# Designs tried in a protein design run: designed miniproteins, single chains, continued (5). Part 51

Each design is a single chain, and the fold is of that chain. pLDDT is the mean over its residues in the fold that is shown.

## One batch from the design tools (miniprotein)

Design m17861
Fold by ESMFold2-Fast:
Structure m17861 (fold): chain A 74 residues (1-74)
Amino acid sequence: AEEELKKLIEKAEEYIRQAAKAYSEGNIAEAIRLLQKALDYLREAEKLASGEVKEEIQKRIKEVEALIATLERL
């Protein structure tokens, strides 16, 4: 459970890093796609998490959702 939670968070952060790279290369559509994948992994992590870790994941979900909304307006 704890190891699975860590893997989901790590996968989400990998996609966020890939999205940042895509954005820096001017590929907005790819950045959005990668952020959506990160969001899927964060939502799965949220289901396994509790307490402070869950709150941190929920905050990260909101940050990623806000980034997607911003990029979709470009």
Scores: mean pLDDT 89

Design m17862
Fold by ESMFold2-Fast:
Structure m17862 (fold): chain A 70 residues (1-70)
Amino acid sequence: MSLHEQILKLIGEILSLIGEIFDLERELARLEKENPEDTERIEEIRKKIEELKAEREKLMQQLKELDKQM
């Protein structure tokens, strides 16, 4: 796989993660407004958002390293 193809693949993966984070943040806001006593579900969504943000940061670092090699 060429360097260019690796960069495009990483960008696609990062965009997918951004979309998932956005959807979960919207659901979290809805739950906090409509069902604030559902603390277990709120905490599960918060944890998932943190995990996805960590994965996004990891992929963004990989993208920066590949970009520096250009």
Scores: mean pLDDT 83

Design m17863
Fold by ESMFold2-Fast:
Structure m17863 (fold): chain A 70 residues (1-70)
Amino acid sequence: ELEKLKKELKELLKKMKIEFEDGIIYTDAPTDIGEKISLLIIEIYDLEGKIITNDDAIELVKKYIEEIKK
């Protein structure tokens, strides 16, 4: 389930061509997709028993985008 959520998040990021610069996330994705991404990040952290901050969410998205590029 955790791995399923991580894969779903990576696939959404790949489709949406999300970019970031200076800690800001840039995307032309529809609002509902952005909300879906946020909920997936929260769910992943909740399942790992961690408290998520905005910085944690940005770093997770950044990490997954770099993994997708490889």
Scores: mean pLDDT 65

Design m17864
Fold by ESMFold2-Fast:
Order: C-alpha cells, then sequence, then structure tokens
Structure m17864 (fold): chain A 80 residues (1-80)
C-alpha cells in the first residue's frame, strides 16, 4: 500500500533531504496522498535547523511523521 511505502521511506531514509525526495516521488506517483505528504514535509521543516538535524531531532521528526501516517490510515484526509 502507499502507506507502507511512506513508512518505509521514513524508516530507511538517512537524511531529511533524502526523505523529502522520496516523499515527493510517492506523491507524484500517488496524487491522492499529496495532503499527507505535505503534512510530513511540514514536520521535516519544523525540525530542520540551520546546522541540520541532530540524531535526537531526527528521531522526534520520524516519530511525529509515523504518528501522522497512522492518523491518516485510521481517518481519511478531509478535502478543505
Amino acid sequence: SVYEKIEEAVNTSESAKELASKLREIADENPEISPLISELLKILSKYAGKDGMTPEQWEKAKKEMLEKIKEHKEKPLKIK
């Protein structure tokens, strides 16, 4: 499923840049998931500092992203 691809990208990416690239590719292949991808990219931006992410910031970002994915699996995204 598309959610499994997103979870794999979050768990296997070694940097915010790599993850952002993978997430955009998933959105291009699955336009219906674009709202979730936008939310995940916002989370990455929130934790991305001028000096990059520390390992602690990266783990917090991954946890928040995985929680957001779970929420969207259990409740469909509302079209605003």
Scores: mean pLDDT 76

Design m17865
Fold by ESMFold2-Fast:
Structure m17865 (fold): chain A 57 residues (1-57)
Amino acid sequence: MLSEVEKLVARHEGTRYLRSHVPAEKLPEAEARLEELIAQGKATREALEALVRELNA
């Protein structure tokens, strides 16, 4: 599981998580922020939970 494979997994799982936890109106912003987290190597479970909390709070 090197950086490239981890990024692919993070994108797939992150998108699934966001789609089940974020309203449809906010999905484009959530997905853009997920891509930014992946690019920075920071798409962790904690970061995804924080993103969902921010967008839904």
Scores: mean pLDDT 76

Design m17866
Fold by ESMFold2-Fast:
Structure m17866 (fold): chain A 58 residues (1-58)
Amino acid sequence: SSKIEELKQKLIEIAKKNGGVITEEDLKKLAEEFGWSLSTVKTLATLVGKEHNIKVEF
């Protein structure tokens, strides 16, 4: 789906800017921007992190 794909791309982009790390603050901003719950964004970030070797911190 388009929204899930856009969120995944944003997660990867943020990780590149942060040296391979996504923080809880990054996830909160994405949740607000996309209108999704923080829990949903955290779950997706964890899955993307495992797939793309990105560290997710929260």
Scores: mean pLDDT 82

Design m17867
Fold by ESMFold2-Fast:
Structure m17867 (fold): chain A 60 residues (1-60)
Amino acid sequence: MLSLEEAAKGLLELAKKRGIDLRTLTLSQARELVKEVTGQRYVSDETAIKVLQLALELSK
């Protein structure tokens, strides 16, 4: 299973590649991007929030 840190790094790289500002993402958009990064069919709102918050911290 991909760690939260690996998922957060993947989300940050994907956002950079696509020119997406992580600060503007809705929860639904964040969940879909986390699904792409992890390859999982389902990602909970709780997991999406945790990955997004960690990605924002890593972007500092």
Scores: mean pLDDT 79

Design m17868
Fold by ESMFold2-Fast:
Structure m17868 (fold): chain A 87 residues (1-87)
Amino acid sequence: AEAVARARALLEETRRKLEELSKSELEKAAELAKEALKEVEEALEALEEALAALPEAEREAAVAALGRTLEAVLERIELIKEEEEKE
C-alpha cells in the first residue's frame, strides 16, 4: 500500500511538471508536453483496468514502472526545451 502511495505521489509530481511545461512560451516543448499529457491520461485508464486484474504485490511494480516512464518523458521534453531556448 505504501509503495503504491509513493508511486502515485511521483506520478502526480510528474503530471504537474508536464502541465507547467505545456504552458511554456516555447511552442515545440509545450506541444510535446500536451501530447505527453494525453498519452498519460490514456495510460492511466489502461493501468486502472490492468490493476483490477493484477495481484496486489504486482500493482506496486506496475505503478512504479509508469512513474519512471513519465519521468523519462519529462526529461526528454526538458532537453528539447533547452535546445529550443538556444538562440
Scores: mean pLDDT 71

Design m17869
Fold by ESMFold2-Fast:
Structure m17869 (fold): chain A 60 residues (1-60)
Amino acid sequence: HMSEEEGELEFKLNLYRIVAEAARFAAEISKNPQVRADLEAAYRDTEAEIKKLEEEIKKL
């Protein structure tokens, strides 16, 4: 009963969650302030995309 489109969105959601956690961890261990700031920004952007995907899945 899960559509192919729903499955693709779920896959992307899980992939973005992994990417977000990786970016957060990398930011925590980074000693370069510029790199840390860039990774923190990437984490926030990825979280925003996750929220959009969750809303999209709810509409299916």
Scores: mean pLDDT 81

Design m17870
Fold by ESMFold2-Fast:
Structure m17870 (fold): chain A 68 residues (1-68)
Amino acid sequence: SILQQLQAAAEDADKLAKGLKSQGKLDLAAQVEKVRDQIKKLIDEKSTDKAEVNKLLGEFNDLLREAL
């Protein structure tokens, strides 16, 4: 489901942010945490807006690529 995809992304974002903080990459970690918090908001609202979900997952994937 969309909510399961959002939950997985939030967990991955949390792990990434913790890893970035351990590396001293505080600015990138803050960007990841912002996207994580937006994903968690969609989960709490039980959002089924596919366009908003896809946009946010895309933003997270862009940050993942930057972190690598």
Scores: mean pLDDT 84

Design m17871
Fold by ESMFold2-Fast:
Formats: C-alpha cells, structure tokens, sequence
Structure m17871 (fold): chain A 64 residues (1-64)
C-alpha cells in the first residue's frame, strides 16, 4: 500500500544519509557527518513506523 511505498523511500534515504555521514567523518567533517547519521536514523525510524502502521491497519481488520 501507499504507506509501505513511502516507508521504503524513507528507509532508502535514511541508509544513503548514514553512508554519506560516515564518509564525511572519514574526511574529517565530524559535525556534518554526525548530523547526517542522526537524520538517517530518524528517517529509518519514520519508515519503520509507516511499515508497522500499515501492517497493523491490515492485520486486525482483514485477517481476523
């Protein structure tokens, strides 16, 4: 459903931001790198919550 598609996009963006953040830390840009990693973690949580919410909405009403 639409929440899963949005969740996938958020998870992918979160992963990309974490990878870029690690690269920046390796380049000595510690503050910028940490900021991107934290944003990536936040997007990952948002994506996971959208997945969980769509699962909850489908499961109790359609499988019981």
Amino acid sequence: GPLVAQGDALLARGAALREEGVRLIDEGKISEGIGLILRGIGLGWQGALLYRREGIELSPEQTR
Scores: mean pLDDT 75

Design m17872
Fold by ESMFold2-Fast:
Structure m17872 (fold): chain A 97 residues (1-97)
Amino acid sequence: GPAVLGVGASVHAAAGELGVGVVTSAAASDIAGVKVTVDGRPRETLAVGVGTSASGNGVAVARAKAEAADVGKRVTATVVFKDGSTSTADAGPAVEV
């Protein structure tokens, strides 16, 4: 089934926003959404954009609400696919930008 292949996360503390980028094995048209957690707690998703990489992989970029204290905390991204399946990947500690 479709899966997350790579994920990265950054916190813009001054803006109160968390950016999450995800590369998947699926086409962009098969991505239904992205859910973000910080230390296992769901964050409000502000926007999700989808696109296609040069290799044909579906890419998603999500913006979520964050706090300055979220810097260094564990971020996970869960991609929801249009077939109803999900794939979760750990972005590791949130990097301040």
Scores: mean pLDDT 83

Design m17873
Fold by ESMFold2-Fast:
Structure m17873 (fold): chain A 55 residues (1-55)
Amino acid sequence: SAAAYAARVAAARELARENPELGELTREIAEKLRSIGDSTQEAIESGDLSLIGLK
């Protein structure tokens, strides 16, 4: 469920806060994944696959 997923995300963020080194690495990975997700969403909305590197 969405509520269970949100709770797990919150728990993961708390663990990252307690472990700064792992938190920093996790943040970098999450930022890259978010960027990919944003580009994919934009490509779907515009129909332009070049936004995700498909030409």
Scores: mean pLDDT 65

Design m17874
Fold by ESMFold2-Fast:
Structure m17874 (fold): chain A 94 residues (1-94)
Amino acid sequence: AAEEALEAGAEGARRAMRETAAAGGAASAAAAGVAGIGAGVGAAIGARNGDAEKAREEALIGGEAAAGAAAAGGSEEGRRAALEGGRRAAEAAE
């Protein structure tokens, strides 16, 4: 669960970064990546502590933060990838 949440968050972060960078938003791509990794980490910590609700909340908050960064960089694809990454990290944390 915790390891799977980390992997899901990392994959979402990588995809959000790629899509946002492709739209020309290099700084926004970096911000999306950081926030996306944070989603996975938060989910993993919550899962490790046995707090499934907190794990889910942290993953979704990180995914939303990454989506906001991607959107600021002009990437609708990056925004969707970030939200999907957060959702998958939340599911993996269960």
Scores: mean pLDDT 80

Design m17875
Fold by ESMFold2-Fast:
Structure m17875 (fold): chain A 73 residues (1-73)
Amino acid sequence: LEAVLEEMEELAAEAEAALAAGDYEAAKEAARRLAELAREAPLPEELKQGAVNQAQAFIEGADLAEAGKVPAP
């Protein structure tokens, strides 16, 4: 379990670093791996949902940045 949580933290950190570097493809790949790992791991539903939501936020952020768009006010 701890190994899974460590890997999830590493994937989230990779996604954040990739977004900061403008590597949107790498950010989305890390986010997809995070979501998949969270869904397959034997975690409490709250942790699974949190990780999936975070991964989705990374993907959406990368997509918006790639499109050169920002959320409307």
Scores: mean pLDDT 78

Design m17876
Fold by ESMFold2-Fast:
Parts: sequence; structure tokens; C-alpha cells
Structure m17876 (fold): chain A 59 residues (1-59)
Amino acid sequence: MSKEEAVKRLREAAEEYAKLFGEEERSSMDSVVEQAQAASVTEAEKMARGLEKGVEVLK
């Protein structure tokens, strides 16, 4: 997975998370996305997969 793909997937998962827990969580999720952009590709992938898995379990 490229860094761009990892960040894109993380943004999508963060948007779903904010929808499930409320719009007030969006600011926190935006911070997580910014951290992923500054992180390595491997860390960004882990963050994306972790959040995607969390959202999927809650659906």
C-alpha cells in the first residue's frame, strides 16, 4: 500500500468513525490523519487498518 492510499483509507475510516460517534469526534480524527501523513508508510497502514477494523466491528 502506498502512503497516499493508506492516508486515503484512514480518512475514509475516520469519517465513518465520526458518523458513528458524533461530529465532535471529527476534530480528533483529523488530528489522527495529520499524524499518519507525518508518519512512515508502515505506521500509516497500521493506523488505517486499525481504524477500519474498529469501524467494521461497530457496524
Scores: mean pLDDT 76

Design m17877
Fold by ESMFold2-Fast:
Structure m17877 (fold): chain A 64 residues (1-64)
Amino acid sequence: SLAAEVERLIAEAEEAVRAGDVERARRLVKQASELLMKAAVSEETMLRLAGRIAAVRRAVDEAE
C-alpha cells in the first residue's frame, strides 16, 4: 500500500540522518511527503507520519 511505502521511505530517511547522509535524507523525506498526500490514511496515521517527516526535516536543517 502507499502507506507502507511512505513508512518505508520515512524509516530510510531516519537511517540516512543517523548515518549523516543529509542529501539522501532530504530526497527520501520529500518522496515520503509527496506520497503521504496521495495516501488514503486515517487522521491518526497521517499525524503520526507527518510528525516523523517533520522530525527528519528538522534534523536535516540542523545538520546544514
Scores: mean pLDDT 85

Design m17878
Fold by ESMFold2-Fast:
Structure m17878 (fold): chain A 65 residues (1-65)
Amino acid sequence: GQAAEDAYQELQELILKEGLKREVVHTPAGVRIVVTAKSDEAADRLEEAARKLQAAGAVELEIRR
């Protein structure tokens, strides 16, 4: 739905803007996206975007600091 698309777009823009590392892992349960944050502020923003995405869809997100 639109909420999931908006949350995904927000996450993608944050990753690109901050120049963060993204890894995509395929699992039997679906797709997991792992993002490594460069700062606590970036990690907090990523975790907020991840919560919105997880609430709206089946994509699992893991934020590393």
Scores: mean pLDDT 70

Design m17879
Fold by ESMFold2-Fast:
Structure m17879 (fold): chain A 80 residues (1-80)
Amino acid sequence: MEIDVEKLKEEIKKVLLEAGVPEDVAETLADTAARLAKEGESVEFIETMVLVGMLGAGLSREKAEEAAKKVKKIVEEYKK
């Protein structure tokens, strides 16, 4: 089944915004994560990329790790 990149992106973006990521950063990270998922990158790689991006945006490690785990779960559901 082809991954709906736009729907995946919006679901990831919502998680990032709820974690306190600025909208421009959330848009960029969500777009990149959804594209990587479509390209067949590992869920673990996508989780790490989003985690690093959130830390770079000034989120605490605890908030970034919690949000990254939620993103991982969403990506796993789209890859099944």
Scores: mean pLDDT 82

Design m17880
Fold by ESMFold2-Fast:
Order: sequence, then C-alpha cells, then structure tokens
Structure m17880 (fold): chain A 76 residues (1-76)
Amino acid sequence: SAMEEEERKEYEKLVRILSEVLGISPEQARKLILQLLKARKETERSPSVMIRAAKELLRNLGLTDEEIEARLKELG
C-alpha cells in the first residue's frame, strides 16, 4: 500500500542517518536495529516497528527528536 511504501522510505532514511552517525555501513545499521528488536523479544517486523526501533537507537546516541526530524527532511 502507499502507506507501507512511505513507511519503508522513512525506515531507509533512518538506516542512512544511523549509518552516518555511527560511521558504519547501512547493512551494519540494519543489523543493530534487528539486534535491538531481538533483545526486547519483539517478533513483529512491520515498517512502523522498525521505524520506532531506529528512532530509539538514534535517541540513545544523543539525538533529539527535533534533530532526527531535521535529518529526515534533509534526505527528502
């Protein structure tokens, strides 16, 4: 659906931001998000769940919600 496509695009932007913040590859950033979900025993892998986990990792790295939104806008 259009909403799923938009959520997938947001997730890919968050993976890119996490990659840039940590200085790691996008594939390594995806693995970190999956590891967080596994550690929390979260079995759902919907785009919205993945987005939430990626944003949580960025907040744990010291980014504010305002900074995350600014970087998302920068990526288009």
Scores: mean pLDDT 84

Design m17881
Fold by ESMFold2-Fast:
Structure m17881 (fold): chain A 92 residues (1-92)
Amino acid sequence: VDEAAQLLAQGKYEEALKLVKEALEKEGEKNYVANTILGEALFKLGKYEEAVEYYEKALETEPKNTVAQMNLAKALEKLGKYEKAKEYLEKA
């Protein structure tokens, strides 16, 4: 998972997605860090609907995760869902 975060920082989003998916298969789908990294990589690739799904999974495990809340709001804005985005920004 640390390697996936480094790949995101380097702009290697597809490689980060591959590593995090492999980590989720080993550690289970409740890993909020892995779900947050997947959401970020999908957002950077312009896959906003999928990014929303993974940020929501991260927030199911850690509802007070400010990073996931802020990134979910940004993805919702890209999808034109401004009212929902505002709700998450106010909670972050």
Scores: mean pLDDT 76

Design m17882
Fold by ESMFold2-Fast:
Structure m17882 (fold): chain A 61 residues (1-61)
Amino acid sequence: MSELERLVAKVLPSLSPEDAKRVEELMARLRALRAQGAPREEIQAVAIELMNVIQEAQEKA
């Protein structure tokens, strides 16, 4: 399990239902890209977006 997946698992219970849905959607996209063997740049772009959403959600809490 990646560090990002562990971060999501730790943060998810503390997020609002709306923010949790956004994080879950981005996580699903990341998993799909990894499963299809997408280029590193595409995977990294989604991972960065996911991290930004998590940071914004935590700052609002």
Scores: mean pLDDT 78

Design m17883
Fold by ESMFold2-Fast:
Structure m17883 (fold): chain A 109 residues (1-109)
Amino acid sequence: MKRVAILYTKGLREYAEEVKRALEEAGFEIVYEEELESVSAHTLIGAVGQAKAAGADVVVLIVSKEDLEKVKEALPLIEELIDLPVLIAVAGETSPEEVVERVEELLAK
């Protein structure tokens, strides 16, 4: 079974729980969950590092549309420092089912 970490920004817990449920129903194990206080590079590097330490094969990073640009700026640095793929899900734009499909494409196929 492939292992997924879920990171989500403050206020998006309900959407994160829907994504978690969809991933678990698809056969993925959720090994790490964290509510992020901010989307700074420092916070994201720390959280993704903890997800890797927990044994995650991929990180699903759930953010608002307003935070997306800050995350995009930090993502190349995170990927350079931590050998762990990060998949961005934008609350209100990405469905839980689309998150499952994208995770399956990265890990199962």
Scores: mean pLDDT 83

Design m17884
Fold by ESMFold2-Fast:
Structure m17884 (fold): chain A 85 residues (1-85)
Amino acid sequence: MLSPEVQAARDRLAAEYDRLMAELREKLGDSPEFVEALQRMVAIAQEAFDRIEAAYRETGDPAEMQRIVDEAVEKLREVAEEALK
């Protein structure tokens, strides 16, 4: 079972991911640009989830987990912005 701190970090990352994916799908449809952005964003989110779990196991520091989310969210926004240009 996930700790509340891990769940909060994952929920925040998932919410931003879902929001950006919905925006990209609405604007790009099932285009090649959408598929490329989706693949990049999935990789970023998966890496961030793995890092959150590792941070929880090693330190349990909520601030470290939130820092990982902040970095991942910034990367997700950059991918979305590039895809929408």
Scores: mean pLDDT 82

Design m17885
Fold by ESMFold2-Fast:
Structure m17885 (fold): chain A 95 residues (1-95)
Amino acid sequence: SPEQREKLRELLEEVGRLADEAEHYILVDKNPEKARELIERALDTLREIGKLYPHLKDEIDRIIAELEAETDPLKQAINLSAFVALLEIRLVVEE
C-alpha cells in the first residue's frame, strides 16, 4: 500500500542518516566509538524493516551478517549507505 511504502522509505532514510552520521564521526570527529553506537542503531532499524517487510528479510539478514563480520566501522557505514541507496532505487522503479 502507499502508506506501507512511505513507512519503508522513512525507515530507509533513517538507516542512511545514521550511516552518514557514523561516517562523519569517524572521518571528521575521529570518534569511532560514537560511530559504532550509530551503526548498531542502524542495524536495529534494519531488523525492524525485516520484521515489517518479510519480502526483504532475506536481503536484510544477509547485509546484517556481512556488517557484523566487518570490524572496520567506516566500511560498515559505507556498506550501509550503499545498501540503502540500492534498496531506495528498487523501491522507486517498482512503483
Scores: mean pLDDT 86

Design m17886
Fold by ESMFold2-Fast:
Structure m17886 (fold): chain A 68 residues (1-68)
Amino acid sequence: SPEELQAELDALGARTDALIAEMRDLEVKHARGELPADEYAARMATLRAEIDRLIARQVELVEQLKAS
C-alpha cells in the first residue's frame, strides 16, 4: 500500500539523517584532533557506503509509490 511504502521511506529517511549527523560529529572530532586521521577516513567511508545504500533503497520506494 502507499501508506506502507511511505512509512518505510520515513524510516529510511530518519536513518539517513542519523548517519549524516554522525558524519558531522566525526568531522568536528577530527578537526579538534580528537580522532586519528586513519580512523576518521575509515569511519567516514563506512558511513558514506551505508548512506548510498539507504538512498538507493529510497529511490526504489519512490518509484514504487509513483507506480501506485
Scores: mean pLDDT 88

Design m17888
Fold by ESMFold2-Fast:
Structure m17888 (fold): chain A 69 residues (1-69)
Amino acid sequence: HMTLEEIFLKASRLIREVEQLAIERGDEETLKRVAELDKKFIEAVKNNDYSTLEEIVKELERLLEELRA
């Protein structure tokens, strides 16, 4: 499926997208969640942890859907 590099880039892009939309909507709860996911993302990148990056992407996609509703 996706390479480690591709999933890294996807997660990085989604973090920025969710953060920007949460700021625009004044959604402080989502901003806190994105900050937690960003910390987890940094750790997963250090460890080349594909599985954790995949989970982060799924969570970010859920947050993006919620912000669009």
Scores: mean pLDDT 84

Design m17889
Fold by ESMFold2-Fast:
Structure m17889 (fold): chain A 82 residues (1-82)
Amino acid sequence: GKYELTIVVEGEEGENKAGEKLGELLGKSGGTVVGLEAEYLTETVKKYKITIENISEEDAQKIAEELSKLEGVLSAEVKKAE
């Protein structure tokens, strides 16, 4: 399926930890990133909207859950995309 992952990260360490964990979990699930949007909310806080195809709902939810547990990740949410 196709899912939109929204991640909010604080600082370079939070961004790096989120990116590393996302890459690891995408490698295990076979999900493909087909869209990426980034926005600065403050000088130190960024919001990423990532569109992922070829992934199950279970794997998409697991990615959001695992990312939300990381230090420097303020939120991680996933929803079904069109």
Scores: mean pLDDT 85

Design m17890
Fold by ESMFold2-Fast:
Structure m17890 (fold): chain A 63 residues (1-63)
Amino acid sequence: ATKAQIRAMLAELAARLAPEVEELKKKYEAGEISREEYLKKMQEVSDEVLALNAEIHALAAAS
């Protein structure tokens, strides 16, 4: 019932966060940001993913 909606949510999150992750990787590889700054920003991305993943699991368990 909700499989298409859950898949859309994952795709939307990936589409939004993937460019940010790729930009961070490029900046880090180019030496434009420090390792600490890169790790901090990657942790923020990870926290966003975990938060949405928890919501998706709750929706899947309820449906």
Scores: mean pLDDT 77

Design m17891
Fold by ESMFold2-Fast:
Structure m17891 (fold): chain A 60 residues (1-60)
Amino acid sequence: MSPEEKAREEISELIVRRGPAAVTDADLRRIAERHGLSFGTVRRIAREEAERLLRALGLL
């Protein structure tokens, strides 16, 4: 898997486990550093995953 795919899976799991409101910028920075991605890229992925999950639940 690419670094972006690994980060997306980790973020998706974190959102499912904690809820999207409980995912912090500190969590996203750690994921970015771990996978060699920019913070901006990880924030974009987090937004995309939160929207996807909320849409799947009929909340968007």
Scores: mean pLDDT 81

Design m17892
Fold by ESMFold2-Fast:
Structure m17892 (fold): chain A 87 residues (1-87)
Amino acid sequence: KERLIEEARQLIAEAEKAYEQKDYERAAELFEKAAELFEEAEEYEEAMEALGKATRALLLADPEDLDRQEKLLERYYEVAKKAGVEV
């Protein structure tokens, strides 16, 4: 569990750096990966935050990729449900 959380945090840091460098596609991929690891660690709040950041990066990388945006929204909804929040 701790190992997954630490790896996810490192991915968040790399994603934030990519985002600052305007490499939005890489930032989106890294945020999505971090969300997967947080979800495996049952850190659902952190997973939701990572999915939100992935969506923001994706919008900047490819604003017309509605299919990927929809998939990220669906994942956010499922993670929120596991966290016990209604959306």
Scores: mean pLDDT 80

Design m17893
Fold by ESMFold2-Fast:
Structure m17893 (fold): chain A 87 residues (1-87)
Amino acid sequence: MKVVLAVYAGSEEALPEARRAAERAEEAFRGKLEVVVGPSDPYEGGQLLNEVQEEAERRGWKLVVVGATPNAEEAIERGIREVEEAL
């Protein structure tokens, strides 16, 4: 089963680090994981979540959502554990 992990950065400054951690996660789970990184803004993040959820449902992918945290790496590591449980 393919899993989509949606991660929301704790701040705009954390977004580049979150993206780099997402790339490492996707490489570790090649073909089974897709990571979407969005801003911590509740309005933009909520819209992105709705779009990602609809896409995941349409394609039969499992969606895992990790909330915004000050530490994007910790958030991604937490998400990876949920992905491992889903796979």
Scores: mean pLDDT 66

Design m17894
Fold by ESMFold2-Fast:
Structure m17894 (fold): chain A 62 residues (1-62)
Amino acid sequence: SVEELIDKALNSKDPFVRTEAAFRLGQIGDERAIPVLEELAENDKDPLVRVAAKEALSQIKK
């Protein structure tokens, strides 16, 4: 579900899991993910997670 992916993107300790969740949220295109993806794109500690979140946002907003 979108809610499960949002939880994984925000709260997973594994940056791989956060990256995968962000990518999947972008594929689904649900606008409920936008605030979470903006948070990850700006503030995530891992640069790969930040890039994945930016790509996901681009996909949802197109």
Scores: mean pLDDT 84

Design m17895
Fold by ESMFold2-Fast:
Structure m17895 (fold): chain A 94 residues (1-94)
Amino acid sequence: MEKKENIKKAIEKIEEAARILSATGDFDLQVDAALILMHVALAKKSLEKGDYETAIEEVELAIKHLKRTADRHEVSPEVLEKIKEAEEYLKKAK
């Protein structure tokens, strides 16, 4: 898979996880989802500019925030699955 496609797939998995967190009705999870989506927005903007290095860095930060949320809160198994899938795509992008 091409580097750009792998970054895009990692972003898609992070967005899916953030959507699940946002839908829980838990204020702390909604705040964490918003922060994660901020990094996703920056990653998408960098990807559109062809700045793959910055896009990868922003994806890594989004995954780091997702992992912290999962460590601090009970999250659905689907969120944990999306984190693993995002990490796999990110690894292929490097």
Scores: mean pLDDT 85

Design m17896
Fold by ESMFold2-Fast:
Structure m17896 (fold): chain A 63 residues (1-63)
Amino acid sequence: EAEKLASLPLGEIAARLQEAIANGDQEKVDTVLKAIALREGVSYEGILKAIDDARAAAQAGET
């Protein structure tokens, strides 16, 4: 399923991620993150680290 999502435009992938987070659907969140990793040619773990770093930065200066 991640491969199918990876073929979508980034805006569509972002919308699906936002919806999954709003619904608390952990499985959908994981699938969307894997799709982004496949599309960008990066590791899934790399994306998780980037999200964690971004969250820490957001807490330091609300934007």
Scores: mean pLDDT 70

Design m17897
Fold by ESMFold2-Fast:
Structure m17897 (fold): chain A 73 residues (1-73)
Amino acid sequence: MSQEQLDEWQAEYRRLGERAARTGSPADLLRATDIVVDYLLQKGAESGRTAEYQAKAAETRELGAREAALLAA
């Protein structure tokens, strides 16, 4: 996958987060986060850049969890 495709995926993640914020659903945001994480882990395994994608997946989980906590507050 190219850098452009990864950037587009991250933009889509932000879009899903904004949608979840409108609905006030932390659960929907966490589901969207999980989908992105699964995608990143799959791409890491396929590309042989496992460490890089594992780090990105961890960052995505952290951002999703923090955003969900803010929505729940």
Scores: mean pLDDT 73

Design m17898
Fold by ESMFold2-Fast:
Structure m17898 (fold): chain A 64 residues (1-64)
Amino acid sequence: MKTLGDFMTWVHQNESLEVTQRVGAEILAALKAAGLVANGNTPLEEVYALPSLSDETKELIEKF
């Protein structure tokens, strides 16, 4: 199963530093708003289900 850590590593390798930082900050804020603990082992499916994620971040998850 894919994790948040796997996704963020992929973003870091395939996208700019600015995109990586923006996506990371957005996911952290979305997890915090949902009352969830942000860590590298968080299932990517749980991240994708967060209602506060932008379409741009969801597209990156789908592309991964």
Scores: mean pLDDT 82

